# Designed miniproteins, single chains, continued (3): the designs that were tried, part 84

Each design is a single chain, and the fold is of that chain. pLDDT is the mean over its residues in the fold that is shown.

## One batch from the design tools (miniprotein)

Design m10907
Fold by ESMFold2-Fast:
Structure m10907 (fold): chain A 87 residues (1-87)
Amino acid sequence: SAAEAEERERREAEEELRRIKGSRELLEEMLADIEALSPIYDPVVAAGREAIAAGLSPAEVFDIVLETLEKLLEEQKKKYEEKLAEL
């Protein structure tokens, strides 16, 4: 019936909204966990929060977090390579 189709569509929309909210809460929890590790991750956390605030999808937020983390690790590698060369 039309009423059953309408109720299903409403339920699917409510489920999708709950999933979007839950995804954002989990992404914020992940960023808080990273932030708690060390202040050196502050740029990664900032980039992730900015992406969430911009309304990007969870996949896009993950991509930005990973890209920023990779850049941070590359900078740390260069820093310690210079220190090792001084030994």
Scores: mean pLDDT 81

Design m10908
Fold by ESMFold2-Fast:
Structure m10908 (fold): chain A 72 residues (1-72)
Amino acid sequence: SPEAVAEAARAAGKETGHPAAQQVMDALYDSARRGMPPEEIAETARELAEGAVDPSIQEALRRMYEAAKAAA
């Protein structure tokens, strides 16, 4: 569900303790809350992970991808 994907984004952001990772996760949370389907959230997370340099951001995006795929 979009709610489960949004909660996963919030949890991943808090877990990183990194402001940039938190900001990315907050953006995904907002997209999920606006009704973006889980499959589109997964694709967005995958694309962002490919461009990410910070390992903490990559790991948070990977977890988001998995959560969104499970929710689809």
Scores: mean pLDDT 75

Design m10909
Fold by ESMFold2-Fast:
Parts: structure tokens; sequence; C-alpha cells
Structure m10909 (fold): chain A 67 residues (1-67)
């Protein structure tokens, strides 16, 4: 749900020191466009490590299918 996505984004944003909006945009890009962590990192101007952690958190929360 959108509420679950917002909760995951908030938690990840706090852990990684990024904005909640950035975390939400990364989750949406992975879910809606099927982008990889590398692609999201390049598209959003964040590190690949940061993008990977956002995706891993979303997968763990059941928001995304594993790659």
Amino acid sequence: SLEDEREVARRVAEELGISEATALAAISAARDAGLSAKEIAKFMGISQSTASRIIEAAIAAGLLAPP
C-alpha cells in the first residue's frame, strides 16, 4: 500500500541521511519502471550503495519482488 511505502521510505531516509522524498522516488522507480539499484543511483544522483539499501528495505517490507 502507499502507506506502507511511506513508512519504509521514512525509516530508510532516517537510516541513510536522505530525504523521505528521495527514498519514495527510488521505491517508485524500482516498482513502476523496474529500475535496478545502479540505474536508480545514476538517475537520482545518489550512490549505488544508497539505492541498493533502499531497494533491499522495500523488498524486505514486501513492496518489491526480489530481482
Scores: mean pLDDT 81

Design m10910
Fold by ESMFold2-Fast:
Structure m10910 (fold): chain A 73 residues (1-73)
Amino acid sequence: SLEEKVEVLKEHLERLLSTYAPVLTDESLQALRDEGKKLIDQVKNGELSVEEALKKLTDFARALVAQEIARKR
């Protein structure tokens, strides 16, 4: 169901936020929350599959982590 798809995305977002909270800035954590909300809305509107949204959210989180690693070097 659509509700189950949205729940999967919310759980994945919370897992990413928890995992990367120690290495991301508050600004980057907020950007990840905002991207998650955007992707959830796109899935609700039928613009993205849940699989595409999960991949985009994971790729976005990884890009934020890579940016923070680059700043510390």
Scores: mean pLDDT 86

Design m10911
Fold by ESMFold2-Fast:
Structure m10911 (fold): chain A 118 residues (1-118)
Amino acid sequence: SALLEKQIEAAAKLAVMAKKNTEEDREFLSLPLAEQLKKLGVSFETGKELLRYAFLLSLALEVEGLIPPGSIPDHFHALTGVGVSSVEEAMEEAGITESLETLREKVKKAIEEEKKKM
């Protein structure tokens, strides 16, 4: 999906910004998820698409070591208000049909590509 790939790229950009942690990066990361996507030129039409972005952002932050391993459910809850007990439950709420392994590899690749642009 073209939208999924754009959301993965957006999540990767945010993870790279979080790691750089400049004043401008911190200001951008403090924006609501919908405003982050809007400023990055990523369209969304449904709340489920915002939940997907929240999941992908949580995954990207875990991949970069910015949140602890196993904290995706807690981070997803903090971003969305949706309480989940597992990564699998968060993926179901977000309407994600791809495997976690496949998404992790795509996110890792997107982060490395974003780092090369800097």
Scores: mean pLDDT 86

Design m10912
Fold by ESMFold2-Fast:
Structure m10912 (fold): chain A 120 residues (1-120)
Amino acid sequence: SEKEELLKRFIEAAKELLEAEENKAPPKVLQQARANLLRVADEIIEKFGESDPDLATLARAARLYLLAGAIPGEENRRRIEELTREALKALVEGDFETAVEYARKAIELAREAGAEWLLE
């Protein structure tokens, strides 16, 4: 199904980004991995934002991770980056429930920080 193909692409894009970051890949490689993850996350939000709340929550957390530099306050930015990174790690490991839990915590903290505009 389209949803299964998007989920597969989402997991692959998240894995590629996390591996590129761990290996301290060149800026061009990091930029490409970030752009790929953002594209898939935005497509998930557009197509499944209303029909699949858990998948949409994960996609919004990925978007928040990628746009973390726009979050006001150093401490809020750090905590949201940590929570969204843990969500992406759990997603890549196939632990969907844990991924959604971290994603929800990150989104709530982003709303409290006045960064809800990064979720769309």
Scores: mean pLDDT 89

Design m10913
Fold by ESMFold2-Fast:
Structure m10913 (fold): chain A 82 residues (1-82)
Amino acid sequence: DSLVKSLEYMSEEARKRGLERAAEEFEESAEVAKTKGVREGVLVLTGRMIRLMSEMDDKDVEILAEILRKGNKLEEELKKKK
């Protein structure tokens, strides 16, 4: 639940920053988390992010890292509410 909301937030932020492919990967990972569970969502996200970052320029990787940090912070805040 908290991971899904964080992934949806990161997808929206990536799209606003012009990282359409990253936005799509976050959306797909959110769908996997909803249908197959949080662990599968995290595994899909991790593998896809590694591939995506290997193909991106350094500037876009820095933007993606900022989005990931913000998403992680949101997930922790939502998780603390339990």
Scores: mean pLDDT 78

Design m10914
Fold by ESMFold2-Fast:
Structure m10914 (fold): chain A 62 residues (1-62)
Amino acid sequence: MLSLEELRQRLKEAKTPQQLADIAQEAYQQARQSTDPELKAQLRKLAFEASERLHDELLASE
């Protein structure tokens, strides 16, 4: 399981829709499992950023 910092690094380096989807899924899963409210908020934000970028990439593929 990836740490928050590893997920942030993966998001920064992500170039494909699949990579963005994987990051969003992992971040959402970790957010749900986290007991720390601050960590949970950061993971939710990361998942949202990955999902938004995924949506933009899918729209750009036309």
Scores: mean pLDDT 78

Design m10915
Fold by ESMFold2-Fast:
Structure m10915 (fold): chain A 64 residues (1-64)
Amino acid sequence: SMERVEQYIEAVRRLIRDMVARGESLETIKRVLDSVVTHLRNRGVPEKQIEEIREEALKEIEKL
């Protein structure tokens, strides 16, 4: 469900792991994350939830 922050976080973590597994650059991964954030904002996801999703995504990237 697009209404659940937990599901968004899990989807973004899966996306980052998939991109890493495919050998995508850190620059490309960060660019895709910015596109995902823009998409969520355009779909009306509250900014507080977008901030939580972004922070969890950055933690996943920092493990690289």
Scores: mean pLDDT 82

Design m10916
Fold by ESMFold2-Fast:
Structure m10916 (fold): chain A 67 residues (1-67)
Amino acid sequence: MSVGERLIEYLREKGMFEAAELVEKLVKDGASPRESARAALQLLVEQGKIEEAVDFLQKYQELVAEA
């Protein structure tokens, strides 16, 4: 699975469905995993989900390091 696909799966697993849908749309539109992750982080912060945003950033960094 690509980094983008793994990010979408992670967000869905954590119940962050709006962020997962945003990442899926951006990846389909040709955005990089980095650009998609940045947009998802911004959405989570705007929703006041700061702890979820931090956990998501850590997950993104882990997935990029493994790729």
Scores: mean pLDDT 82

Design m10917
Fold by ESMFold2-Fast:
Structure m10917 (fold): chain A 76 residues (1-76)
Amino acid sequence: SALEQLNLAEENQHVGVLDAILDKLGLEVLKNELNDLLAKYGITDTTTYEERQQAEQKLYESGEYTQLVEKAKQEL
């Protein structure tokens, strides 16, 4: 289910899973919030694998990722 996938995205700290779920559910506002959040942490299409891992770790530690997942759960 979408809820189970969101719980796994939260527990495993997986931005890619969250992005895929938001896209599948048509949650455009939250997808835009995710894109803005990624940009805030310097994650772009040109970011290297190593740089992305470090930036995503900082995002997860901030609690902002968890807040976005909780917003998505409320839209189900």
Scores: mean pLDDT 81

Design m10918
Fold by ESMFold2-Fast:
Parts: structure tokens; sequence; C-alpha cells
Structure m10918 (fold): chain A 111 residues (1-111)
């Protein structure tokens, strides 16, 4: 992963948070993701979180416009920081879910 891709993803999330369209809060190994009633944003978040679940990094549940994400207590899951989660989500929103998948796989798969 390039440092520029991480910074791009984080900036996308921070812009959406400043616009009131997205809010991410962290508490230990848990993240709460709140989003506006934007069907495209919902679809992009759903795709990113489903992929992270498939990689064994998280579990999540959805209630209305809120996702409750729990990081798995595995070596790979422990690498999923708030900054890395924001980067992957932001790249998914900016470049599409497949770009977010590639970034996540580059972060968490062995070389």
Amino acid sequence: MSEEELEEGVRVVEKLEAEGKLKITAEGNKFTIEHSDDPKLKEEIDGVLEHLKTLGLISYKKEGNTYYVEVQDTPAGRLLTEERLKAILGIGIARGVEAARALAEAMFRAA
C-alpha cells in the first residue's frame, strides 16, 4: 500500500464527516459507522464491510443507517486500526468497492 492511497482514503472520509454524510466513532475493537440516506453511499459501505468480513477481519450488524462493526481478535484483525478502516472505506467510496478490496488485501494478506 502506498502512503498516498491511505491519505486519499482518510481524506475522503474526513470530507464526508465534515459534510455530515458519514460519522465513524471508535471504542476499543468496535466501530460505529453512521451514514446519510444516500443509496450509493450505503451500497459502497455494504460492499466494503462485506469484503472485510469475508477476509475474517470484522463482524458487523446494521440497524437503520448505522453499522456496528467489531474487529476480530486475530493477528490480521489487530492490524485494522481506525485510520486503516477509514482509508479502505474512503477508497471504496472514491474509486469503488473493487479498489477498496485490493487495498484491504494488500494490507492484510502475506506478501
Scores: mean pLDDT 81

Design m10919
Fold by ESMFold2-Fast:
Structure m10919 (fold): chain A 114 residues (1-114)
Amino acid sequence: KLDEIIDKISKALNLTPEQRERIKALVEEIKKLPTDEEKIAFLLSHIKNPKVRELVERIIAGEDVEGAVRELLKLAFDPTASEETRVDALIALLGLSLVIPEVREYLEKLVFEK
């Protein structure tokens, strides 16, 4: 369940309540959109970091989806990255998991499975 993924990642990243609520709100807004195209467009409009945008475009193109998911997780957990970069990476992972089944599978594997 996506809420369980958000809660587990929020705990692992020590996200503030405000950061967690912002991420949940973005995810719920993406869920309301009627098409995958609109969901992707909305997601991209909320990502500011150019490296995160590059990884999202790579996943959308079907180019090394697992590697791109791992790189986004690395950015989300990078203590040297800005808060903006870490949050953008997390939004990208959660948003893409609603549209692309492979992203959801890799995210569940990395968060819930060993």
Scores: mean pLDDT 78

Design m10920
Fold by ESMFold2-Fast:
Structure m10920 (fold): chain A 77 residues (1-77)
Amino acid sequence: VPVTAGDLVLEALELVAQERYAEALELLERMLTEFPDQVGPFRELLEELLAVLESHRDTLSEEDQARLDALRARLAA
């Protein structure tokens, strides 16, 4: 079954609810890589998810914090 951008975003939301922030970050990176044309329609939801991840940065590795910063920069461009 093909995975959609919406499926990845919804699964990231579920992972955030389970406090699995690093895995949620991975799905958001995948969404931006596999579905770059869908970033616009999901921009506000992506910004909300990234804000939640930022509020829990203490649960993320230094590498994952850098990845979070990169995703935020990609959405701002």
Scores: mean pLDDT 80

Design m10921
Fold by ESMFold2-Fast:
Structure m10921 (fold): chain A 100 residues (1-100)
Amino acid sequence: EEKIREALARGLERALAWAEANPDKFTPEQIEKLRELLEKARDPSVSVREVIYELAQFLKEVSAEVRNVILEAIYDAAVEVGGEELAQKIATMLLFELAK
């Protein structure tokens, strides 16, 4: 659980940095939501399931380009934190929520 939280936080930090560098690809509300998601990922009182659920809902509302950048940032961060197995676990959880 701690490794999933660390991976989500690192990935969201990178995604937020990319969003701040490419503000024309986001609405102000989307950048604010991305900051909120990062805060929740860093908060141990917020469940990892809740962060993944809210992230999936957010990804449904953004462009395909933005979605792919965020997913890649999270996948890369997960590999760095816990290897390919952790990345696959997070990707599976996120994909299931995206499919609903």
Scores: mean pLDDT 84

Design m10922
Fold by ESMFold2-Fast:
Structure m10922 (fold): chain A 72 residues (1-72)
Amino acid sequence: RDKELFEKAKALSDEEIRKYVNELRDKILSVPTRLSEEEIRALTEKVLNDPRYRLDLISAAYLYLRLTEEGE
């Protein structure tokens, strides 16, 4: 269940992680925020390219997979 899904997220390619994180970001951009769309995109790119956030990126991909795995 959650363990297998998290292991699957850890096994994702950098391209797959980038795709899933960007899809989550697009959902966030639909909600009013203090940051501009340009600032959110710049922060997303910075995080995607920063190895300090690798576990956070995997966690975001895991959440995306969990939300969409059964297609609900």
Scores: mean pLDDT 67

Design m10923
Fold by ESMFold2-Fast:
Structure m10923 (fold): chain A 66 residues (1-66)
Amino acid sequence: EEARRRAEEAVANLKDGIDFAGLTAEQVRWAADAIVAAFERYSPEAAEVARKLTDELVKEVEERQK
């Protein structure tokens, strides 16, 4: 599934950005919302995958920066 693969790739790129750039939880949430919104217009299933993966990343960053 092309859209799902693109969603997973976008989230992986965001994770790399978190690890190298030291993004705050707020910045990660903003980027996550943008990724999910982009996919919602084309594939609801890909958007659900992106939402789940980005929610996990936001939670991890929030816990680390608390």
Scores: mean pLDDT 75

Design m10924
Fold by ESMFold2-Fast:
Structure m10924 (fold): chain A 100 residues (1-100)
Amino acid sequence: SELEEAKEKGKKEMEAALEELKNNPTLFDDADTSLEGSRLLAEFMKAVVNGDKEKAEKYWEEIRKIIEEKLKNAPEERRKLILAYLEGLKEAVEEELKKQ
């Protein structure tokens, strides 16, 4: 159930973030996106909200590679929790893309 809680948290947080971005299209214009990960996440979320599935898949793949590299030496339990959270994020994204 801890993995189920992590997944639910990821889904809810992404749903909230996408809704906030839809209500404020300039949300990331004032954000510090100088870090590559932050920039990729911002571009990914913009692509999702705009229904650009191709760009969303491209940015998600780049984000996934960064996360996998950072997690390669992480304890198994931490890795499972983070992957469950990311699965929740992906479910919210897939639901948003289906609406467009």
Scores: mean pLDDT 77

Design m10925
Fold by ESMFold2-Fast:
Structure m10925 (fold): chain A 56 residues (1-56)
Amino acid sequence: VPRLTREEAEELKRLGARIGELDRVSQTEGPGKAAEADAEISRILKEVRDWLAERE
């Protein structure tokens, strides 16, 4: 894995915290809100994956 800058590492930590919050919503809210949270988690993970793949 290429070295992350401090700023990149902090952004990834921020996204991780967001995923944690969405995972909580997915586990505690009703099916509609859980599905929305799961979709948002998948979107964030795709963005991170695509960003890491594009990164030099």
Scores: mean pLDDT 75

Design m10926
Fold by ESMFold2-Fast:
Structure m10926 (fold): chain A 85 residues (1-85)
Amino acid sequence: DVEALKDAALREAAAREGISDEELDAQIAEARAAGMEATLEIAKELLAAERGLVELSPKVKKIQELAEAKKDFEEGRKLLEELKK
């Protein structure tokens, strides 16, 4: 199951960075609440491809660039909201 391989790759990467399953689940929930579920799925595919579990396509690299820009924009938006209060 490709989805299970992607999820396993994400959890493996998080564990190597010292992120607990509970913390990762919280970050996933926050990303979904922020409307970034598609970005999360792309990130999982990228991690699985780095592990050699799936083949990374050029389109996914392009989407990764867009997803990173979107994440940076979203974080900046939250900071601006905080500063304006």
Scores: mean pLDDT 67

Design m10927
Fold by ESMFold2-Fast:
Structure m10927 (fold): chain A 99 residues (1-99)
Amino acid sequence: SLLEKIALADAKALGLSPEELARELVEIAREAIEEARRLKEEFEKEPNGELVARMVGLLLRAITDAELALALARAGLAPEELGREAEELRREALRLIRE
């Protein structure tokens, strides 16, 4: 309910349809997870607290954006397929942050 309202307000502010916003959020979440995985590989070679901070920031962004996209799909404002992609991306980001 609250996430749906936030996502709808964001779509209106950006001049996007709810479906267009959901697609953008899924893509941003996917790219953030990919970048976090790349930083994890760098950390394994040479441990650095700055890399950890960047990874956590990217994963938190991925979780937030995936949750907003999922809320739009569950409200029937975006395709169910995008909702499934968002849920999977959320689970992946939560898995990575826990490691």
Scores: mean pLDDT 84

Design m10928
Fold by ESMFold2-Fast:
Structure m10928 (fold): chain A 68 residues (1-68)
Amino acid sequence: EEVLVTPEELEEIIKRIKEYADKHLSPEQKAKFDKAIKVAEEILKEARERGEPVSLKDLVKKMNEAMK
């Protein structure tokens, strides 16, 4: 079964990830991770505009690609 999250659930996920990064990551790790967060925020914006849920698999894939 594909795990889909609503835009509201994705916003909460992004918030928790940002809080974790701010408390636990080094400046170098945070800079790379901020690229992934920016991609996640763009996905959230598009999902809200389309009224569509987001696939967690696609989210994780795009975030990982952004960190390269």
Scores: mean pLDDT 80

Design m10929
Fold by ESMFold2-Fast:
Structure m10929 (fold): chain A 78 residues (1-78)
Amino acid sequence: MEEAEKKIEEAEKLIQEAVKLAEESKDKKKSLEGQITAGVGAVALGVAKLLLSKGHYEEAKELAERAIELAKEAIKLT
């Protein structure tokens, strides 16, 4: 339970950072790729939160970890 919540909080922070870095990028292609990748991460995070609310802790954790990976990739793209 606590691990899923911790991963969701980590994913939220990284997605917020990824979106900010993509928006601040002067390279239009990198900005677009970063925004798309961060957007997919945000969808994964939303589903993870829904799963957590329904008691699917392991699935919520796995999806939050995927959101973290997507956010890190978005940051690398910007």
Scores: mean pLDDT 82

Design m10930
Fold by ESMFold2-Fast:
Structure m10930 (fold): chain A 74 residues (1-74)
Amino acid sequence: MEAEKEKLLAELKELAKEYIELLEKRDPQNAAAVRDFLERVIANIERQEPEKAIAAAKKLIEELRKGIEKLKAE
């Protein structure tokens, strides 16, 4: 469970980085605020117990994947 949490957090951090890099190209004015927000959310997930962290990370990964697809389509 802890190893799964670490793997999902690593995936989440990579997706957040990709999302922010795309957002900086499309909406540089808001990119910094969104980066700060994501860093805060990820830090909150990281401090949760493994089961809750895994569930939260999976949800955010799905949302980031959708956001990345939308930014690439725009």
Scores: mean pLDDT 82

Design m10931
Fold by ESMFold2-Fast:
Structure m10931 (fold): chain A 99 residues (1-99)
Amino acid sequence: SKEEFEKVKVGMLAIAALTEGWLAATGPDKSLTTDQIVARVAREFDIMLEALRPFLTDSQYQQLSELARRIIEALRAGDSERAVELIDELAKLVTQALS
């Protein structure tokens, strides 16, 4: 169906955004500043959240937005373990929303 195809496209955008977050947490590009890495991840998360919006309730959108904000805070703080934990939670909720 058209809806299933749209969900697949949004899922691919989500994989890209979550991968950028995970790489920022576990093996950041040392040629970039922390601010540059964080700005890239924040941009990818914004793209993902806007693409997900039609498939989310208001409560789900708020929950995902809050998780994205906490991930950015963890990345700014250099807290790789917390960032990974929050990315895993965000990935789980995104998967549930697209199922």
Scores: mean pLDDT 88

Design m10932
Fold by ESMFold2-Fast:
Structure m10932 (fold): chain A 103 residues (1-103)
Amino acid sequence: SAFVLIAEYINEMEKASEEDKTIRLGLALLRDAIAAAKNGQLSPEVGKLAEEVYKKVLDLLNQGKREEVLRIAQAAIDAYRQSNGNLEAAVKAAKEELKRLES
């Protein structure tokens, strides 16, 4: 029925919205790490790693590889939360997930 189709559409839109929030937060953590490295709050090596991961994530988004981007973003978010706000941990987790996807 039309009501079932509308409910399915709303559920798909809500899921897509939550996935968009996850991707945006993951990208924000990488940008924060780049900024922190430029301000001397993180090592330049971590900053360069964050820039590398950020550029590759944007390339994956341009290729429509949304599931891969979600996995990288989620890895960064989980590491950030588990480390009580450690941006280096978030960057390293994102890089390890990216390596698994490129293998």
Scores: mean pLDDT 85

Design m10933
Fold by ESMFold2-Fast:
Structure m10933 (fold): chain A 100 residues (1-100)
Amino acid sequence: MPELVLDPSAPAEDQIKLLTLALLSYLEAKDYAAALRYAEQLRDVVLARMEALGVPEAEKARIEALFDELLAAIRAKDTARALQLLGEVGRALREALERV
C-alpha cells in the first residue's frame, strides 16, 4: 500500500480520520508493521487532542489503556481483537469529547 503522508498543520480531527482509515486498511490487508505505525501515530494525535481540549485525566487514562491493548493486539497479529479494540477506542473518544 502507498504510505500515508500526514500534513502536521491539518486539524487534529482530519488527522484522526485519516489515521483511522489507514489503520483499518492495513489491518484488513494484515500488514501489521504498517498497522502498528499508524496505531502509534493515532494514539499520539488522540492523546494530544484530548489534552488540548481539557478532557479529564480519568477519560484520558481509559483511552490510553485501550490504545495499549490495541497495540498489543496488533503486535500479536490478532486482527479480530485489534478491530474490536479500535471500535472501543472510537466509542470512548466520542463519549469523552461529549463531556468537554
Scores: mean pLDDT 80

Design m10934
Fold by ESMFold2-Fast:
Structure m10934 (fold): chain A 98 residues (1-98)
Amino acid sequence: MEAELERRIERLRAALERGLEEFVATLERLMAETDDPELGERLHRAALSLITGLPEEEAVAWHRRRAAGEEPKTEKEKEMLRRLEEFGKAEAAVRAAK
């Protein structure tokens, strides 16, 4: 599991350097290839960390607070929200190209 997770995180990081749509397309392919729910959950957590630029624990905690309806209170949180909105647009673009 760990070696496979690290390999997939490396692919996601490389894709993010090429652009957000490439990152989303790579994540969707990796998730479609993942039969292990634990690996899938850990990959989602790693992707959230890469998108937000926060450590996984902080990224998950922030995403949970946002899901509970908390407004972004700091400039950093507003920037994280903007990055997630851009990610959502990239997801829509990748799905439209499918």
Scores: mean pLDDT 75

Design m10935
Fold by ESMFold2-Fast:
Structure m10935 (fold): chain A 103 residues (1-103)
Amino acid sequence: SSSELLQRQKREEQLRAEFDKLTDEYLKLKADGSEDGMLDRIRAILSQLSPEDAQKYQALLDQRLSDLDKNDDLKEKYKKELEEEQKKLREERDALNQALRLA
């Protein structure tokens, strides 16, 4: 039915968005050499997909990993993005700690 198809499409869109987010995080950590445990989270999402979609998304992950391994400029870009994200998180934490000290 159209209702069942709509529910399936929404679930597939959600799983795809989660896969894309974790894959982006994993590739940045992989470029930095700090990817420990992230693959298990990606595998958990793939296990919720149909076999066809799981194979397709696994192939996309494998391709992105291959591209990263061959592209030093991409590794440096991801490493810089991770460093900037970590710096922002430290600054936000330090601002919160300062606000708590003044309260």
Scores: mean pLDDT 81

Design m10936
Fold by ESMFold2-Fast:
Structure m10936 (fold): chain A 73 residues (1-73)
Amino acid sequence: MEERREKIIDENAKLRAEKEKSKGLTVEEARKIVEDVVKFVTDGLREAERSFYLHFFGMTEEEVEELFRRLEA
């Protein structure tokens, strides 16, 4: 969910800024790094999840696309 995702990004951005304080890393820069990582992981997880439903549950591509659409709604 969007609300949950934003909260996770904010928490991780703060933690990253604290850890890399010696680098002069701002919370804004840390947030960008966290967002880039979350996007990379989310894209990878989505592809793995799609493959899992297609091959493990025997769903069609249309069924998986509709499932993802409903989960994002």
Scores: mean pLDDT 66

Design m10937
Fold by ESMFold2-Fast:
Structure m10937 (fold): chain A 81 residues (1-81)
Amino acid sequence: MLTTMQDFLDLLNFAEEQSKTNSPEETAKLFIKKADELGLSDKIKLIILEQYERIVESSDLSEERKEFYLKFVEYAKKLVE
């Protein structure tokens, strides 16, 4: 199924856009809401969040943007239950 790959890209793009105007906590809430609308299981949400964390850590993003994204991932993981 290509659904998971498409959902990953859609969620990544959505999170990046929301991060421009929202706090890490609000971005996390909006991310989880969108993932629920896409019908993603908690297991898939956690896999996506783990991949986001790995991508951020290996990226050329500024320290401020890395801190924002890591806080977003932390908040989102807490909401997946």
Scores: mean pLDDT 77

Design m10938
Fold by ESMFold2-Fast:
Formats: structure tokens, C-alpha cells, sequence
Structure m10938 (fold): chain A 67 residues (1-67)
């Protein structure tokens, strides 16, 4: 498949969170690809919102990363 563009994924996640209020919960289960945890933590700190992630999504992201 197409390699993951982690920079674009992180940028898109930050853009989605830019309109959110502090404490607003974002459900990431609807995203086809999961961003790396460091980008999630960084975006969460910037937006001040809570993010949900599941192990299944995280494993899919890791499996999709180029080695």
C-alpha cells in the first residue's frame, strides 16, 4: 500500500483539533490511519482536548510504517 505520511497525518490531526475547546473529546476510531503517539500527545497539548485511541488502531499504524 501507500506509505504513511506521518507529517501530513500529524498536521491534519492538529488542524482537526484547532477548532476544539479545552476538554472536548475527539474520537479517533473513525480515522482509517492512526497517527503516532507523540503527534497525538503534541496535538492534545496544543488543543487541550482528550483523544481516544485503541490498540487495534495503534497496531495498524505500526504495521503500516515503512521499515
Amino acid sequence: GVPLDVSKMAEDLKAMLAGKKVGEKVDLSQYKYKVPAQFINEAQDIAGVKLENGDDFWNKVIAGLPK
Scores: mean pLDDT 49

Design m10939
Fold by ESMFold2-Fast:
Structure m10939 (fold): chain A 80 residues (1-80)
Amino acid sequence: IEEIRRSAEAIRALREKLGLSDEELLELYKKLAAESGVPEETADFAVALINGDWEEVYRMLVEKAKDEEGAKKIIEELKK
């Protein structure tokens, strides 16, 4: 999760430097993740995080941890 958050922050900074739209940035990230052999879950999680899609982020965290309370705490940290 911390690595995902850091990755999303780095990608947002890259978007600002390159003048990419939010959608172009998301597409670029998914492409780079696929080339790097990053698991699909990691790419999807980062995309949801960049979009601010907290419902999808929560769903993915619950699926991995099977802990709804833990997932809520993680979402609160990511929203800040």
Scores: mean pLDDT 64

Design m10940
Fold by ESMFold2-Fast:
Structure m10940 (fold): chain A 82 residues (1-82)
Amino acid sequence: MLEKLKENLKKTYEEDPGIAESLAAMAVSIALKAGDYETAKEIAEAVLEADPESKVAWELLAEALEKMGKYEEAEEARKKAE
């Protein structure tokens, strides 16, 4: 399930980055509310695989890392988001 979502996000990003980022933000929000921080991290990372300059994806990754208690990694991700 998660693997197919990651694949679909990357494919969607090729056609419409804004839609892919919006879908990723919704999926990350759902995962974070469910306490599934690892899934939230992997969703953000899938968008970063498609575009390592996506500020939205870096912000989503930072949120997931912070929830996981990885504060230093979260700050690094936030710096990438500017």
Scores: mean pLDDT 83

